# Designed miniproteins, single chains, continued (2), part 98

Each design is a single chain, and the fold is of that chain. pLDDT is the mean over its residues in the fold that is shown.

## One batch from the design tools (miniprotein)

Design m7402
Fold by ESMFold2-Fast:
Structure m7402 (fold): chain A 88 residues (1-88)
Amino acid sequence: MQTVTVTAVAYVTAREGKRLSYTAVGELAGSQIEVAVRDTPEPEREGGTKVTVTFQVPASVGPQTVVIALQFEDGQGRVQQTQVVTLP
């Protein structure tokens, strides 16, 4: 069975010197899938962080839609972002 790598990107703002907590969940057809999270600092956003979520999805005939929910907290409060990714 073919497998497709899916990447979703979100930008998060955190106060300088604060560590962000991340929770990333990927779902395909109501099933949870494994995700990998990577963060990269973005100094131009005053402590902003680029969050990249990558995961592998079994390829089916035709396009697929994957829903990713990202939750993160910093010293300013909790923030949630949802990404909907359509595979080609």
Scores: mean pLDDT 58

Design m7403
Fold by ESMFold2-Fast:
Structure m7403 (fold): chain A 67 residues (1-67)
Amino acid sequence: MERSIRVVARQAGRMTGADEEEIFRALMEAARRTGAQTPREAVEAARKLGLISDDVAEAALFVASLM
């Protein structure tokens, strides 16, 4: 899970200009709080918790769909 979230954070950061480490921390925190089992669930959780912006969430969901 952590390695997959790192890939999602890196690619979403490149697509949106957002900071990779901020995205990574947000996704890991959301996964920890909600028990998310997949990168997609972690992104959806982070969006619901307001930890990432909508543009970052869209990019991250796209990247997760390719995994």
Scores: mean pLDDT 87

Design m7404
Fold by ESMFold2-Fast:
Structure m7404 (fold): chain A 66 residues (1-66)
Amino acid sequence: SLEEKQREEELDKAVDEYEKLMNEIAKTTDPEKKSELFKKIREIAKKYGISLTEFHQRLIERKKKE
């Protein structure tokens, strides 16, 4: 359905944002900044109603298809 297509497009954008935040966490040495970035990741997961495990699985599947 159109709603399912829109949700998948939104989830793809959420996975992109998750990857960006994970890359920023990997680059930073500031514990306070890392904490803020992890908080943003948790907020995105809650907003889209998916687990951190599902974000990770979606990233793996994207890399397999590439």
Scores: mean pLDDT 80

Design m7405
Fold by ESMFold2-Fast:
Structure m7405 (fold): chain A 98 residues (1-98)
Amino acid sequence: ELEELKELEREAIERTESLKTEEELREEARRWGARLGLSEAELEAIMTDPNALRALVLRSLQMPLERRRDGFHLAAAAIKLGQLESQRSGKRVPRISA
């Protein structure tokens, strides 16, 4: 059951990605690359290769789905750490406990 839902979601994501312009794919990859902590050199190499660019975008789109269904711990941890860092920067949270 869960695996069949993943296949349907994967097809939807792949179809959606294939309909995006190359420019939008690059913008999306840059945003997700930064969130994943990729270096500028790594991101530039990915943006130069259209196949790698699409793979990164698909990975990014799949992460919330995997977290919701399988509990993709790496993506969940990265997102949570990012949120905590944003809070520590004083955007919303006033103080750090210690």
Scores: mean pLDDT 54

Design m7406
Fold by ESMFold2-Fast:
Order: sequence, then C-alpha cells, then structure tokens
Structure m7406 (fold): chain A 99 residues (1-99)
Amino acid sequence: SEEERKKLKEELKELIKSGKLYEYLKKLSGKERLLVLDALMELYKEVVSDEEIKKLEEEQKRTGQPALVAVVGLKKLGVSAEAIELLSEEIFGVKVEIE
C-alpha cells in the first residue's frame, strides 16, 4: 500500500544512516529484497535532480547495462558495498532464491 511504502522508505533511510541495512536485507527473502530495491530506487529519485537521473538513463542505454542506474543510485544514497552486492544478486537473477 501507499502508506506501507512510505513507512518502508523512512525505515530504509534510518537503516542506511545507522549502517544496519545489510543485516536487515540478510533476513529477507529474494522477493522481499526486490521490494526493498524498488523502494530504495524511489528514494534515490526523490533526492537527485531529474537531469542526473536522465544522464544515468542515457549512460545505461549506451552501455546496455540495465543495473547501472540501480547500482549508481544505491551508492549515492549511501548504501554499503555489501548491501549493493546482495541486492545486485536479485537484479542479475543469480542465486538469491533462499529466504
């Protein structure tokens, strides 16, 4: 729901700030991690300019790497390398099927 999404986004901001996002993600299923990834990408779009998003989308199109915008966005939000690696497994569809 819209209200649950807003609460999740606020929780994710605090988890990033406290450095606890990775431990949080480790407890989630692959499907739940994809929902978190979607919410994190919404947060990225709220804190960067439309011009920056457009530039990243153009770079993604040029390189043919659909995960580029997501990885760059997560890094700019302050998401740890460990958490990005864990979420990247969901993006690439490699072996994150275990809860």
Scores: mean pLDDT 74

Design m7407
Fold by ESMFold2-Fast:
Parts: sequence; structure tokens; C-alpha cells
Structure m7407 (fold): chain A 66 residues (1-66)
Amino acid sequence: TDEENSKKAQEFGEKQAAEYLARGRPDHAAAVQRAGDALANQGLPISTVRTFGGVEVPMGNSPPDP
């Protein structure tokens, strides 16, 4: 459902952003957070690959390689 997609997208974005911040990549952290927020607002599944702020949102559990 859109609600489930929104929740997963938000959680995914927050988790990936935290991982990028831990790696010293605040630009990528901001981009994946924005991507998660955008997917959540649109009700799109996190498996959808999107480019936000020059960073591609990965499919699955691994963060994108810049």
C-alpha cells in the first residue's frame, strides 16, 4: 500500500543517510534522505531507482557507490 511504501521509503532514507554521515559523506546523506522523503510523499516503493541531488538511490540494502 502507499502507506507501507511511504513508511519503508522514510526508514530506508533515514538509515542510508545515517550510514553516509558515518562515512563522512554529508552530500550523499542529504541526497538519499531527500530521495526517501520524495518516495514517501509519492507512495513509491523503495525498490524504485531515482536520482536526487546527483545521487542514485540504490535498489536493495546496499548504499550507492558514488
Scores: mean pLDDT 62

Design m7408
Fold by ESMFold2-Fast:
Structure m7408 (fold): chain A 103 residues (1-103)
Amino acid sequence: MEEAREVLERMREHARRNGSEAGLRAVELFEEILELLEKGAPIEEIYATLLRALEALEETALERLREREAELSEEELEELRKHIEEARKEIEKEIEEWYKKVK
């Protein structure tokens, strides 16, 4: 848990340095998940917060992609957007499978 908090602090610093609103939201949601776990919150609340954190991570990735728009072609941008969407769907499926096993 100490290590997770150190990772979140580094992520927050990185998001602040890059001016990423979505990145800051992702860090706040992961901090909320850690707090819910420490409190022994219902699995349903943890699941809902994980999905919100995943959405914020997708927004962060898309925001970072927009910053690189001048360096990439439209074709490369569309390919990267597709990879971000596919990665989100795969992680979402893993979260849903975890939730089904623990409820």
Scores: mean pLDDT 76

Design m7409
Fold by ESMFold2-Fast:
Structure m7409 (fold): chain A 64 residues (1-64)
Amino acid sequence: SADKLIEELRRLLDELIEMVRNNAPQAEIDEVLQRAQRIAQELVELGRTDELAALEAEFQERLA
């Protein structure tokens, strides 16, 4: 379901924030980012664009 994809994306974004803050290798960050982008594309295809935009805004705020 779309709700499970949103939960998975949130978990991947949490992992990505931790990796960035811990200076993980760029290759590892890119791998997680590619997985997150794949799920984001699925959410767009399911019409969950507003929820995706909210998650993206939250992610940007948490990195600031």
Scores: mean pLDDT 84

Design m7410
Fold by ESMFold2-Fast:
Structure m7410 (fold): chain A 88 residues (1-88)
Amino acid sequence: TAAEEGARLIAEGQALIDRYQPALDALENGRQPATAEEREYLQAVYAETLPVIQARYPNAPASELLRLSVQEHVDRGRELIARGLALL
């Protein structure tokens, strides 16, 4: 049903925000990764999105590419939530 699809989209969007928002907040405040888990997490996100982000921003430094990568995942999460709410 539309309600089931809406609930699924909201859950998917919330999962993205829960995963990526803390990293985005840390990067925007210029905070260096403090733990091995945080570094591994950020590196995984960077490696996953690098080809797409690098093609759009070929002259951006590596630190900015990481921020853009994380920002896009947060933005995607917000988009999914908005689309899901529209179905409820």
Scores: mean pLDDT 77

Design m7411
Fold by ESMFold2-Fast:
Structure m7411 (fold): chain A 93 residues (1-93)
Amino acid sequence: KEEEELKKRVEALEQRYKDMELFYQNVEESIANGYAYADKLIAEGERNASDPMSKKKIEEAQRLIEDGQRGKDIARALLEKAKAEYDKAKAEL
């Protein structure tokens, strides 16, 4: 009876871990695409650096890169936590 409860808990934690893996992968893909776009905006803005709108676009692109890096770090921490909880429960089975 307790073994069945442990198995259900392990299955729930496995699903959580898989959901976090997918979330992390989506974050990585989104950031990679964002970086390519940001680099293009920076290069275009540098060619017309005297235009205030070009400077604003460069600043927004740099902020996007920084925000993306922070988002990836948070997603990685969530993934590692989910994996640790799953591994611990599985070891107790």
Scores: mean pLDDT 80

Design m7412
Fold by ESMFold2-Fast:
Structure m7412 (fold): chain A 72 residues (1-72)
Amino acid sequence: KEQEELLERIRKAYDEVIKAYGQGNYEKAIELLKKTIEELRARKPKASEVLQNILDKAIEYFEKLIEEIKKK
């Protein structure tokens, strides 16, 4: 249940980022990514070991996306 809720939130956040990026609003896409990363970091202390691994992978992926968008 918690894993499904987390994955659904990550998916919705990603969709919002892709929409902003597709509109050429790179600043908004970066801000949405930063906000999502902070939300994911806030979840880590209360997460199970498996969920912490998922959170770490998602944070790493979103941080890489920020760097790629900054190159545009």
Scores: mean pLDDT 80

Design m7413
Fold by ESMFold2-Fast:
Structure m7413 (fold): chain A 100 residues (1-100)
Amino acid sequence: LDEVFEEVLELLEETAEKLEDEEIKEKVRRMIENAKRLYEELSADPSMSDADILATVIGSVAFELQELARKSENEKDKELLLETARRIVELMMRALRELR
C-alpha cells in the first residue's frame, strides 16, 4: 500500500512542476497535503482495509484532478491533469487486484 501511495504522490509532484497555471499548481499541492492527511487518518481506522484506504484516497485524488482539468482554460494543463488522473486510476486498479 505505502509503495503505491508514494508512486501516486510522485506523479502529483511531477504534475505540479509541469503545470503552467500557478493557481492550479497550488491546488494540486494542497491536494497532495490533503491526500497525505486522509491516508494517515484512514490508516489509523482498524475497520478500513488496505483496499478501502487505497480506493478512497486515490479515487478522491483522481476525481479532483478531473475537476481541475474541466475548470482549466490552459489546454496543456488540462491534458496533463487528465493524463495524470488516468495514470493514477490505472495504478489504483492494479494495486486493488494485488490486495485481494
Scores: mean pLDDT 83

Design m7414
Fold by ESMFold2-Fast:
Parts: sequence; C-alpha cells; structure tokens
Structure m7414 (fold): chain A 65 residues (1-65)
Amino acid sequence: SLDDAVKEATDMGFRIFAKDGLEEKVDGGQTVYTVTVESEEEAKKAEKMGKILEKNTGAKTEVKL
C-alpha cells in the first residue's frame, strides 16, 4: 500500500545515518531504533527523520554521537 511504501522509505531514510550500524530492539512490544552518528549536524538530521519514522510506524528512535 501507499502507507507501507511511505514507512519503507522513511525507514531507509533513517537507516542511512547508521554509519556504525542500526540497532533494532523490541522492549515490551515497543520497537526502538538506535543510530550512532559522527557529528551534531548529522544528529539533528537523524532526529528529524526519526520523528517522521516514529509518527509513521509507532516505533521509537534514539540518536547517539
């Protein structure tokens, strides 16, 4: 569906910031995606994309420097 395509595109957009790997964990039925980035500017972009992913999927996102 269009919604599934948007979710997939958003997931891929967040994943591109995962230079040292994307961590996926399920805790109490809540999916959490964690990315590690190299700069504060990349962190800001990843956080913005992460918020879109959270809205579209119900997952949570975390960004580390």
Scores: mean pLDDT 73

Design m7415
Fold by ESMFold2-Fast:
Structure m7415 (fold): chain A 85 residues (1-85)
Amino acid sequence: MKSLIEQLRELIKELEEGKLTDEFKKRLMDVVQKALDVLYEKGVVTVAQYTAMLLRVMGAIFEDDIDGLIKLLKELIKLLEKIES
């Protein structure tokens, strides 16, 4: 199974290609939810930070904000790198 960081990097590449279908949005949300769950379980993010990040991702999906989604996914990768060394 691919790591969460690898999955997030693949999503960024697809976003850079302009791929933003409903199926893609569902896959992106699933990966984001898993990443946030791991960050919360490892004590990297608080409940407030988890909720704020999830709402920011949902808002960017609703607005079809590709640049915003790319920035948010890069932020998640940076946070995950803190727990993967």
Scores: mean pLDDT 84

Design m7416
Fold by ESMFold2-Fast:
Structure m7416 (fold): chain A 86 residues (1-86)
Amino acid sequence: SKEISELVAKAVGLILAALAAIDEGDEERAVEYIERFLEVAKKLKELGVDVSTFVKLLERLARLAEERGLEEAAEKAREAAEELRK
């Protein structure tokens, strides 16, 4: 559907923005993008879309954030992954 396609595009954009923020060391922006990504991913899950790939991406994002010393971003990504897994 158009709604699902638009939400998938938004989710992809937000995860790429979060990754860029982590690469730049911008923890505040990374947390913001992860939170916005979670909201979009939750809506996709409610619409019956399989979000298992998004869970794996969030887990990878958490590891990258930890490697960069961005502990808040890492924690937020792990929390988002757990929320989507439920």
Scores: mean pLDDT 89

Design m7417
Fold by ESMFold2-Fast:
Structure m7417 (fold): chain A 70 residues (1-70)
Amino acid sequence: SEEEFEDEVKTALALIYLAVAKLDLQRGDLEGARESIEKAREIGKQIKNPDLRAFVEKAIEEVEAELEAA
Protein backbone atom coordinates (compact mmCIF):
# COMPACT_ATOMS: atom_id res chain seq x y z
CA SER A 1 0.00 0.00 0.00
CA GLU A 2 0.98 3.67 -0.32
CA GLU A 3 1.03 4.01 3.49
CA GLU A 4 3.29 0.95 3.85
CA PHE A 5 5.63 2.32 1.16
CA GLU A 6 5.73 5.76 2.83
CA ASP A 7 6.56 4.16 6.21
CA GLU A 8 9.38 2.11 4.61
CA VAL A 9 10.83 5.24 2.96
CA LYS A 10 10.57 7.24 6.21
CA THR A 11 12.23 4.41 8.15
CA ALA A 12 15.09 4.31 5.62
CA LEU A 13 15.51 8.12 5.73
CA ALA A 14 15.57 8.17 9.54
CA LEU A 15 18.24 5.45 9.57
CA ILE A 16 20.30 7.36 6.97
CA TYR A 17 20.22 10.46 9.21
CA LEU A 18 21.30 8.33 12.20
CA ALA A 19 24.18 6.90 10.13
CA VAL A 20 25.23 10.49 9.28
CA ALA A 21 25.01 11.39 12.99
CA LYS A 22 27.33 8.48 13.88
CA LEU A 23 29.84 9.61 11.24
CA ASP A 24 29.68 13.16 12.63
CA LEU A 25 30.36 11.81 16.14
CA GLN A 26 33.40 9.89 14.84
CA ARG A 27 34.79 13.14 13.33
CA GLY A 28 34.02 15.16 16.50
CA ASP A 29 31.14 17.16 14.92
CA LEU A 30 28.73 17.18 17.86
CA GLU A 31 26.51 19.91 16.35
CA GLY A 32 26.18 18.02 13.05
CA ALA A 33 25.28 14.88 15.02
CA ARG A 34 22.57 16.76 16.96
CA GLU A 35 21.06 18.15 13.74
CA SER A 36 20.94 14.68 12.13
CA ILE A 37 19.37 13.12 15.26
CA GLU A 38 16.70 15.86 15.23
CA LYS A 39 15.93 15.11 11.55
CA ALA A 40 15.59 11.40 12.39
CA ARG A 41 13.15 12.28 15.22
CA GLU A 42 11.03 14.49 12.92
CA ILE A 43 10.74 11.66 10.39
CA GLY A 44 10.22 8.97 13.06
CA LYS A 45 7.18 10.80 14.47
CA GLN A 46 5.54 10.59 11.02
CA ILE A 47 5.80 6.77 10.84
CA LYS A 48 2.32 5.26 11.28
CA ASN A 49 3.35 1.61 11.79
CA PRO A 50 4.01 1.22 15.54
CA ASP A 51 6.69 -1.48 15.13
CA LEU A 52 8.70 0.58 12.61
CA ARG A 53 8.30 3.71 14.77
CA ALA A 54 9.49 1.83 17.88
CA PHE A 55 12.45 0.46 15.89
CA VAL A 56 13.48 3.98 14.80
CA GLU A 57 12.95 5.39 18.32
CA LYS A 58 15.25 2.69 19.76
CA ALA A 59 17.89 3.48 17.10
CA ILE A 60 17.65 7.20 18.00
CA GLU A 61 18.14 6.38 21.71
CA GLU A 62 21.30 4.38 20.90
CA VAL A 63 22.84 7.23 18.88
CA GLU A 64 21.83 9.78 21.58
CA ALA A 65 23.67 7.63 24.16
CA GLU A 66 26.80 7.80 21.94
CA LEU A 67 26.42 11.60 21.72
CA GLU A 68 26.13 11.90 25.53
CA ALA A 69 29.33 9.81 25.89
CA ALA A 70 31.21 11.98 23.38
Scores: mean pLDDT 88

Design m7418
Fold by ESMFold2-Fast:
Structure m7418 (fold): chain A 60 residues (1-60)
Amino acid sequence: SGQALVDAMGAGGVAAVEKNKERIEKMKTLPPEEGRREMIEVLNDIAAAMDAAYQAFLAA
């Protein structure tokens, strides 16, 4: 179902946020330019985790 897919992708995203928790906290201490780059990398990691969950759900 569509809800199961959304739940799987959401779980992947939450796991990626938890994995990156130290990077997220460190961003608060970085200069603005470095903090912005780190934020983009963390967001890309979250997006990649959600995409991986989507692909895994479709393959099941």
Scores: mean pLDDT 84

Design m7419
Fold by ESMFold2-Fast:
Structure m7419 (fold): chain A 72 residues (1-72)
Amino acid sequence: SALDLLGEAIGLAGMFDPAGAVSKAKKVLELDPSLRDEVLKVLEQALYMAENLGDEKTAKEARELIKEIKSQ
């Protein structure tokens, strides 16, 4: 379910896997757009971790998704 995937995304962000967190967060939005606010929180955590790890590709992807969500 979308809630199960959201839980996995939260876990991956906490376990220093920001790329995995962003990937699962995108799938949550595809399955249940009503979880947009929860996905935004996961993406902000993943962005913070990606920046700290020097993962520029994941940080850029997270920023673009955050901007898209906030512009809605």
Scores: mean pLDDT 82

Design m7420
Fold by ESMFold2-Fast:
Structure m7420 (fold): chain A 92 residues (1-92)
Amino acid sequence: GAKEAAERGMEGARRGGEAGAEGEKRGDASKESGGVIGAIGGALSAWIAGKRGKYGSEMGRRGAEEAERAAREAGGELTAKGARAAGEAAES
């Protein structure tokens, strides 16, 4: 259902943020790019799933914030900025 899809999107956003940050630390452009795309996709999936319920924009924002937090905690500044931009786009 929509709740499970939103939860999976949130988890995808978190894992994407972590993967992107690890790519940055290793200089692995493929993992960094995949992580950023994963974070954006997770946030977008949470937002779309939430749109079928009451809080689509809130779920998108939370997904983007989760990805940004995970990336910052892992030391990925560029990935964190990408996740933040995705969150701002989801709220517009």
Scores: mean pLDDT 69

Design m7421
Fold by ESMFold2-Fast:
Structure m7421 (fold): chain A 65 residues (1-65)
Amino acid sequence: GAEVTIRATKDYTAKSADELSLKKGEVYRARLLGVSADGSSILVHRLEDGRVGWVPLSAIEILST
């Protein structure tokens, strides 16, 4: 998948084990693994801690093109 830099724009608490929690202002490297059918969430592999999970697009900003 594509490698991206992600910044959390707000706090997000994971609702299940397949989601990732976010802290507003955190920046990390991730590999994009997929997009939800409705396009509202992405599945990422976070490179800093090796965690895989869904994050809502409304809670993140993708940095660097």
Scores: mean pLDDT 80

Design m7422
Fold by ESMFold2-Fast:
Structure m7422 (fold): chain A 92 residues (1-92)
Amino acid sequence: MLEKVAREGIELAREQGQEEVIKAIELAYENGDLSTVVLLKEMLRQGLSVDEVITALTVMKDALRDGYERTQDPRLKRQLETTEKIIEILKK
């Protein structure tokens, strides 16, 4: 599932000339973050603005932070750090 969605998203980003989105999808894929890969693919498919996607990722980042603070789960910390890096890539 994750590999197929990532491949489809990268192909859409390449067709649209969105190099930063390719980097964001690759980073999400390397970290097993299916939700972010799906969001980035849907952004490209539906023509959502980068600002709209950054807003959605910020909400997800806040939820991951709250989950990590409550549970101390290192997997949530890794997802939080990955989400922060993806937001930084998209802001360029």
Scores: mean pLDDT 81

Design m7423
Fold by ESMFold2-Fast:
Structure m7423 (fold): chain A 111 residues (1-111)
Amino acid sequence: SDEELLEKAYELILEGRYDEAIELLEEVIERSKDPELRLRALVLLAQIYLKQGRLEKAREILQRIAEEFPDTAAGIHAQHLLDSGKLSPETRIGFDGYLSPLEEEVYKVLK
């Protein structure tokens, strides 16, 4: 399921297997009709690219978050980051959704 793919991506991130996590996150983004799962996958994907210093790819995903989710905290923050032009590996995207204990550990590793 899309939820199982997202959970597997979390485990891969915790293992530092970012390229494999990116592939699963991209699959969730393409396949899932659940906007919450899509947003979670997009935010994680952008955060991985930021951590890797892949700022152009991070910008592309931030544009998608701002366009697809403009009325969410993540979408509003993504637009602000794009407008500022100040992306760095230390940039963090605001996310107001409930985080599971596993997701909290993932975001700690990405910070």
Scores: mean pLDDT 85

Design m7424
Fold by ESMFold2-Fast:
Structure m7424 (fold): chain A 62 residues (1-62)
Amino acid sequence: MDSMKKQIQDLEQQIQALEQQLKALQQLPNPDKDKILQLQIDIGVLQLQVAVYNTVLKKLEK
């Protein structure tokens, strides 16, 4: 079962994809600053959501 654990896993995959995009953009000689900022915001929001879900899951499983 673990519907919440699957949700966390999906969010972690999204974070990894965004971090890969961020790293690729930052390695360009003239990176798109607006795109970098947007990716950093998106990553931060998803990381916060994962932290909340992990806290809930940890309390359920001990």
Scores: mean pLDDT 80

Design m7425
Fold by ESMFold2-Fast:
Structure m7425 (fold): chain A 64 residues (1-64)
Amino acid sequence: MDIPPATPEEVARERAALDRVIEELKKNPSLETQLRAIGLIIRLVGLGAVDEAKEYLKKLKEAS
């Protein structure tokens, strides 16, 4: 019932991972890498970083 607030460090770490995955998708698009990116976006939503998740979803569509 208690949901601790996401730390800026946690959000930044997920964003960094997504930046790397999106960059890799631009170089060599693969379904597995795309699914990994989706998993990381879901984690951002879980952390309450909805705006960041929406931004990365757009980047993912552009990279595919």
Scores: mean pLDDT 76

Design m7426
Fold by ESMFold2-Fast:
Structure m7426 (fold): chain A 82 residues (1-82)
Amino acid sequence: VAELLAELAAALEAGDAAAVDALLARLAATASDEEKERFLAAVAATQREVAAAHADASLEEQEAAARPRLAAALRALAAELA
């Protein structure tokens, strides 16, 4: 799971939607319920951070800012699960 999270972070930074979809499917098949909850918590935390930092930004600008933050959060989670 840790390696899949690191690969997902790299795919998000690259903007590779096909790789993101494939890695999310593999994560869903492989991860425990606890690991899935931690993944969803990281996504939610990133959304809150982007909303706080970019309150006046468009949705497109918030999504662009969210990608590198989410990638960093997923790498941190990967390190904890390794």
Scores: mean pLDDT 76

Design m7427
Fold by ESMFold2-Fast:
Structure m7427 (fold): chain A 99 residues (1-99)
Amino acid sequence: MAEERARRAEAAGAAQAEQLRRFGVPDEVVEAALAAVRAVAEAIRAGQDAAALVEVIIANSPSAEAVIVALGAAVTAGVEFDEAQRRRLAAHAEELAAA
């Protein structure tokens, strides 16, 4: 079922990207968020756990938007992050937003 979960992540990411475009977020930011979602989907296909997915999101997300979209896609696909993992992703998004 890894392929089905990966497809759910991609679909969730695409829906969020459409919302971002509707709210006037620049195409470059949306494209980076979709690239982060693709990296997450690939990691899900490879059977990687939530801890590994945190590292994939951090490595592939150049903006706070990308972190939020990739996290949302993983959660929608059924990935369960613990509180420490969610806090780490939130901290990374805050650092990117402050830059």
Scores: mean pLDDT 86

Design m7428
Fold by ESMFold2-Fast:
Structure m7428 (fold): chain A 79 residues (1-79)
Amino acid sequence: EEAYEVALELVSTRSVEEAMEGLREWARERGLNLSEEEVRGLIALALHEQGLSVSLIARILGLSRATTSRLIRRTREAL
């Protein structure tokens, strides 16, 4: 839940690449072991909550629409 708030802040002020790296660094500094899938899921959920479509987020992350939709759903359920 705190990681999601950090992801939301990062995507509002940075590029997606910088936001992902910022979230990885934040987690590392706090001793949290976030997988790459968890990082992508948190960033995808944050972008979706800011109003970006699943299709656009999929393009930005280089993923299929189906994978992006599942990441957003699983991340929301895990919060």
Scores: mean pLDDT 81

Design m7429
Fold by ESMFold2-Fast:
Structure m7429 (fold): chain A 94 residues (1-94)
Amino acid sequence: SLEEEKREARERLRKLIEEFLKKNLSEEKIEEAKPLVEEFIEYVEKALEAEAKGDEETKLKYTKKAYEKLIEILSLVSPEMAEAARKAMEELLA
């Protein structure tokens, strides 16, 4: 079903992010990243739901929020990566 596919996609995304964080962060920083990861996944889901409905304004809103959470997560790993991601977002939205 579509709901099972969405749940499986969410779990795959979570696992990929968790594996990335485990390779780059201490346990303490991974715990700090957990709420940011959950917010990131939530915003990605909301953006995809808006896209499916043809709601471009809501899609853009949640895409921006998801990217902001990604930048926050990256800042825990590397300030340089976070800055690069921020600049990329500005260029894509200009």
Scores: mean pLDDT 82

Design m7430
Fold by ESMFold2-Fast:
Structure m7430 (fold): chain A 69 residues (1-69)
Amino acid sequence: GAAAGQAGIDLGTRGKELGEKAGNEVGAGAGQQGITLGQLGLDTGDAEMARRGYGAGSAGLSMGEGALK
């Protein structure tokens, strides 16, 4: 629960930064979704929201890193 939500925030923050730097709006958006859903999962204790945040944050990071290559 909490670890997945925090990971979603951390990965989403990095993905958003890299996506914005690269001009990749989809990656930046996925990073923002990871932050939003990860935070919601932490605040509510909803493991499903935390899991979705982790997934979205991971996708945002991957897209942001790819866009910088």
Scores: mean pLDDT 78

Design m7431
Fold by ESMFold2-Fast:
Structure m7431 (fold): chain A 57 residues (1-57)
Amino acid sequence: GPRVEAAAARARARVAESLALAESLGITNDVDATREDALRTAAREAGLPVADVRRAA
């Protein structure tokens, strides 16, 4: 539904921003850990199960 899609979109945006920042600073980023943290944060903020947000992402 719309809330799950919005949470998934926020998670994707957060990952993209984190990766762009890491690249600009010349540091190594753990993409999988960054993605998982973004999904969990978006799910918590939306009050949704992480599994539902992960499925939509």
Scores: mean pLDDT 80

Design m7432
Fold by ESMFold2-Fast:
Structure m7432 (fold): chain A 92 residues (1-92)
Amino acid sequence: MEIKEKLREELEEAMEAILNKDYEKAREELEEIVELLKKLGKEELALAFKENFTKAIDNENYEAALRVLKNLAEEMGFEELAKKAEEELEKL
């Protein structure tokens, strides 16, 4: 599987975990996402994502977690995932 496609799938799984308020599963997806971003040469993005998403998960902050996932999806060009996160944020 291409690394960028795998990143998209892991982001989708992380988003589903957050939507289900399964912060334990979201934490598992965090590690894989960080590794994939590093493999893509996006070290600064990986570090920013790890910091912000860990804080959101540790505080069970649903809004912050969705915002972090939306921002990463936008940066990576995953338009449908970014739109899904935005739609969920608009419901709050």
Scores: mean pLDDT 86

Design m7433
Fold by ESMFold2-Fast:
Structure m7433 (fold): chain A 72 residues (1-72)
Amino acid sequence: MSEEEIEEIAREVAERTGLPFEVAKGAVEVYLKTGDGMKALQYLYSEQGLSIEKAAEAVATIIELVKKREEE
């Protein structure tokens, strides 16, 4: 996935969840590098200090948007 595609997904995550773009981009990058939504959730909860509920919302949005692009 290109840097431009990562930024586009991160922007849409930020718009849907109300998170700052930089936080959303970090979570998208963690998910893409690991393939694991739990690691993206841990990034948002443990490193960014978000609530579990807000982190789960963001991760669900990331998974939805990434899968939509991977289904071709």
Scores: mean pLDDT 82

Design m7434
Fold by ESMFold2-Fast:
Structure m7434 (fold): chain A 62 residues (1-62)
Amino acid sequence: MEAAKKVVERHAESLVPEVGEEAAAEMRELAIRLVEALEAGDWATAGRLEAELLALYERARA
């Protein structure tokens, strides 16, 4: 999961030109929390965070 968190952080930085610094920072935080929830086996929290992340990305990208 260490590698997954690094990939998330790097990818979020690459999204800054597309979605802006604010949205990219929120997406990074949500994605890291999603990874942590999955590692903890907290599927309810993971599902909520995944939905928030996808909605934020769609809204920022549109």
Scores: mean pLDDT 74

Design m7435
Fold by ESMFold2-Fast:
Structure m7435 (fold): chain A 74 residues (1-74)
Amino acid sequence: APGETKRGIATLKNDKFEEVYPAEVTFDPEDPSKAKVTLLFDGQVVEGEVDGDTVTAEAINRLGQKVKLEVKIL
């Protein structure tokens, strides 16, 4: 439904390591290609692009670096 929130698994990668965290995905009610991702470990909210059961975005990792974020929607 528009504005629906689902659970997801977020993966943040850099050149040295991978971090995996629980996330929530809230779909944009006006644009089904967009969603907001909430990373539940730190409360970080980022805007991402939806492709099927995956959301891609950029997020800040535990070292303060900007990295690619991929979320698998459950």
Scores: mean pLDDT 81

Design m7436
Fold by ESMFold2-Fast:
Structure m7436 (fold): chain A 101 residues (1-101)
Amino acid sequence: EKEERELAEKVYKAISEITENALDVEEARKLGKELGLSEELIDAILALITGYGLKKEEQDEIREIIENSDSYEELAEKFEEKGYYALSKVFRLLAIYEKEK
């Protein structure tokens, strides 16, 4: 849907700017809000890039899933299975963005 594609573009932009400009948690949260992302999506993006809000065991599990997955869609499915629903949503949106480019 058009709304999902627009959200996917915003998620990709947030990840790119946070990573490329080395934004801290406060700056990343401000950017996400300016882009109209939910707090759940912003927290998931921060968790993915910086480990924010995650225990070491959760960070290790997330890294293992990323290292053993070949696509954004596979990542979304694996994170959903493990109960990381917000991370699953992020990767589902990234899969949509990749298809539209």
Scores: mean pLDDT 82

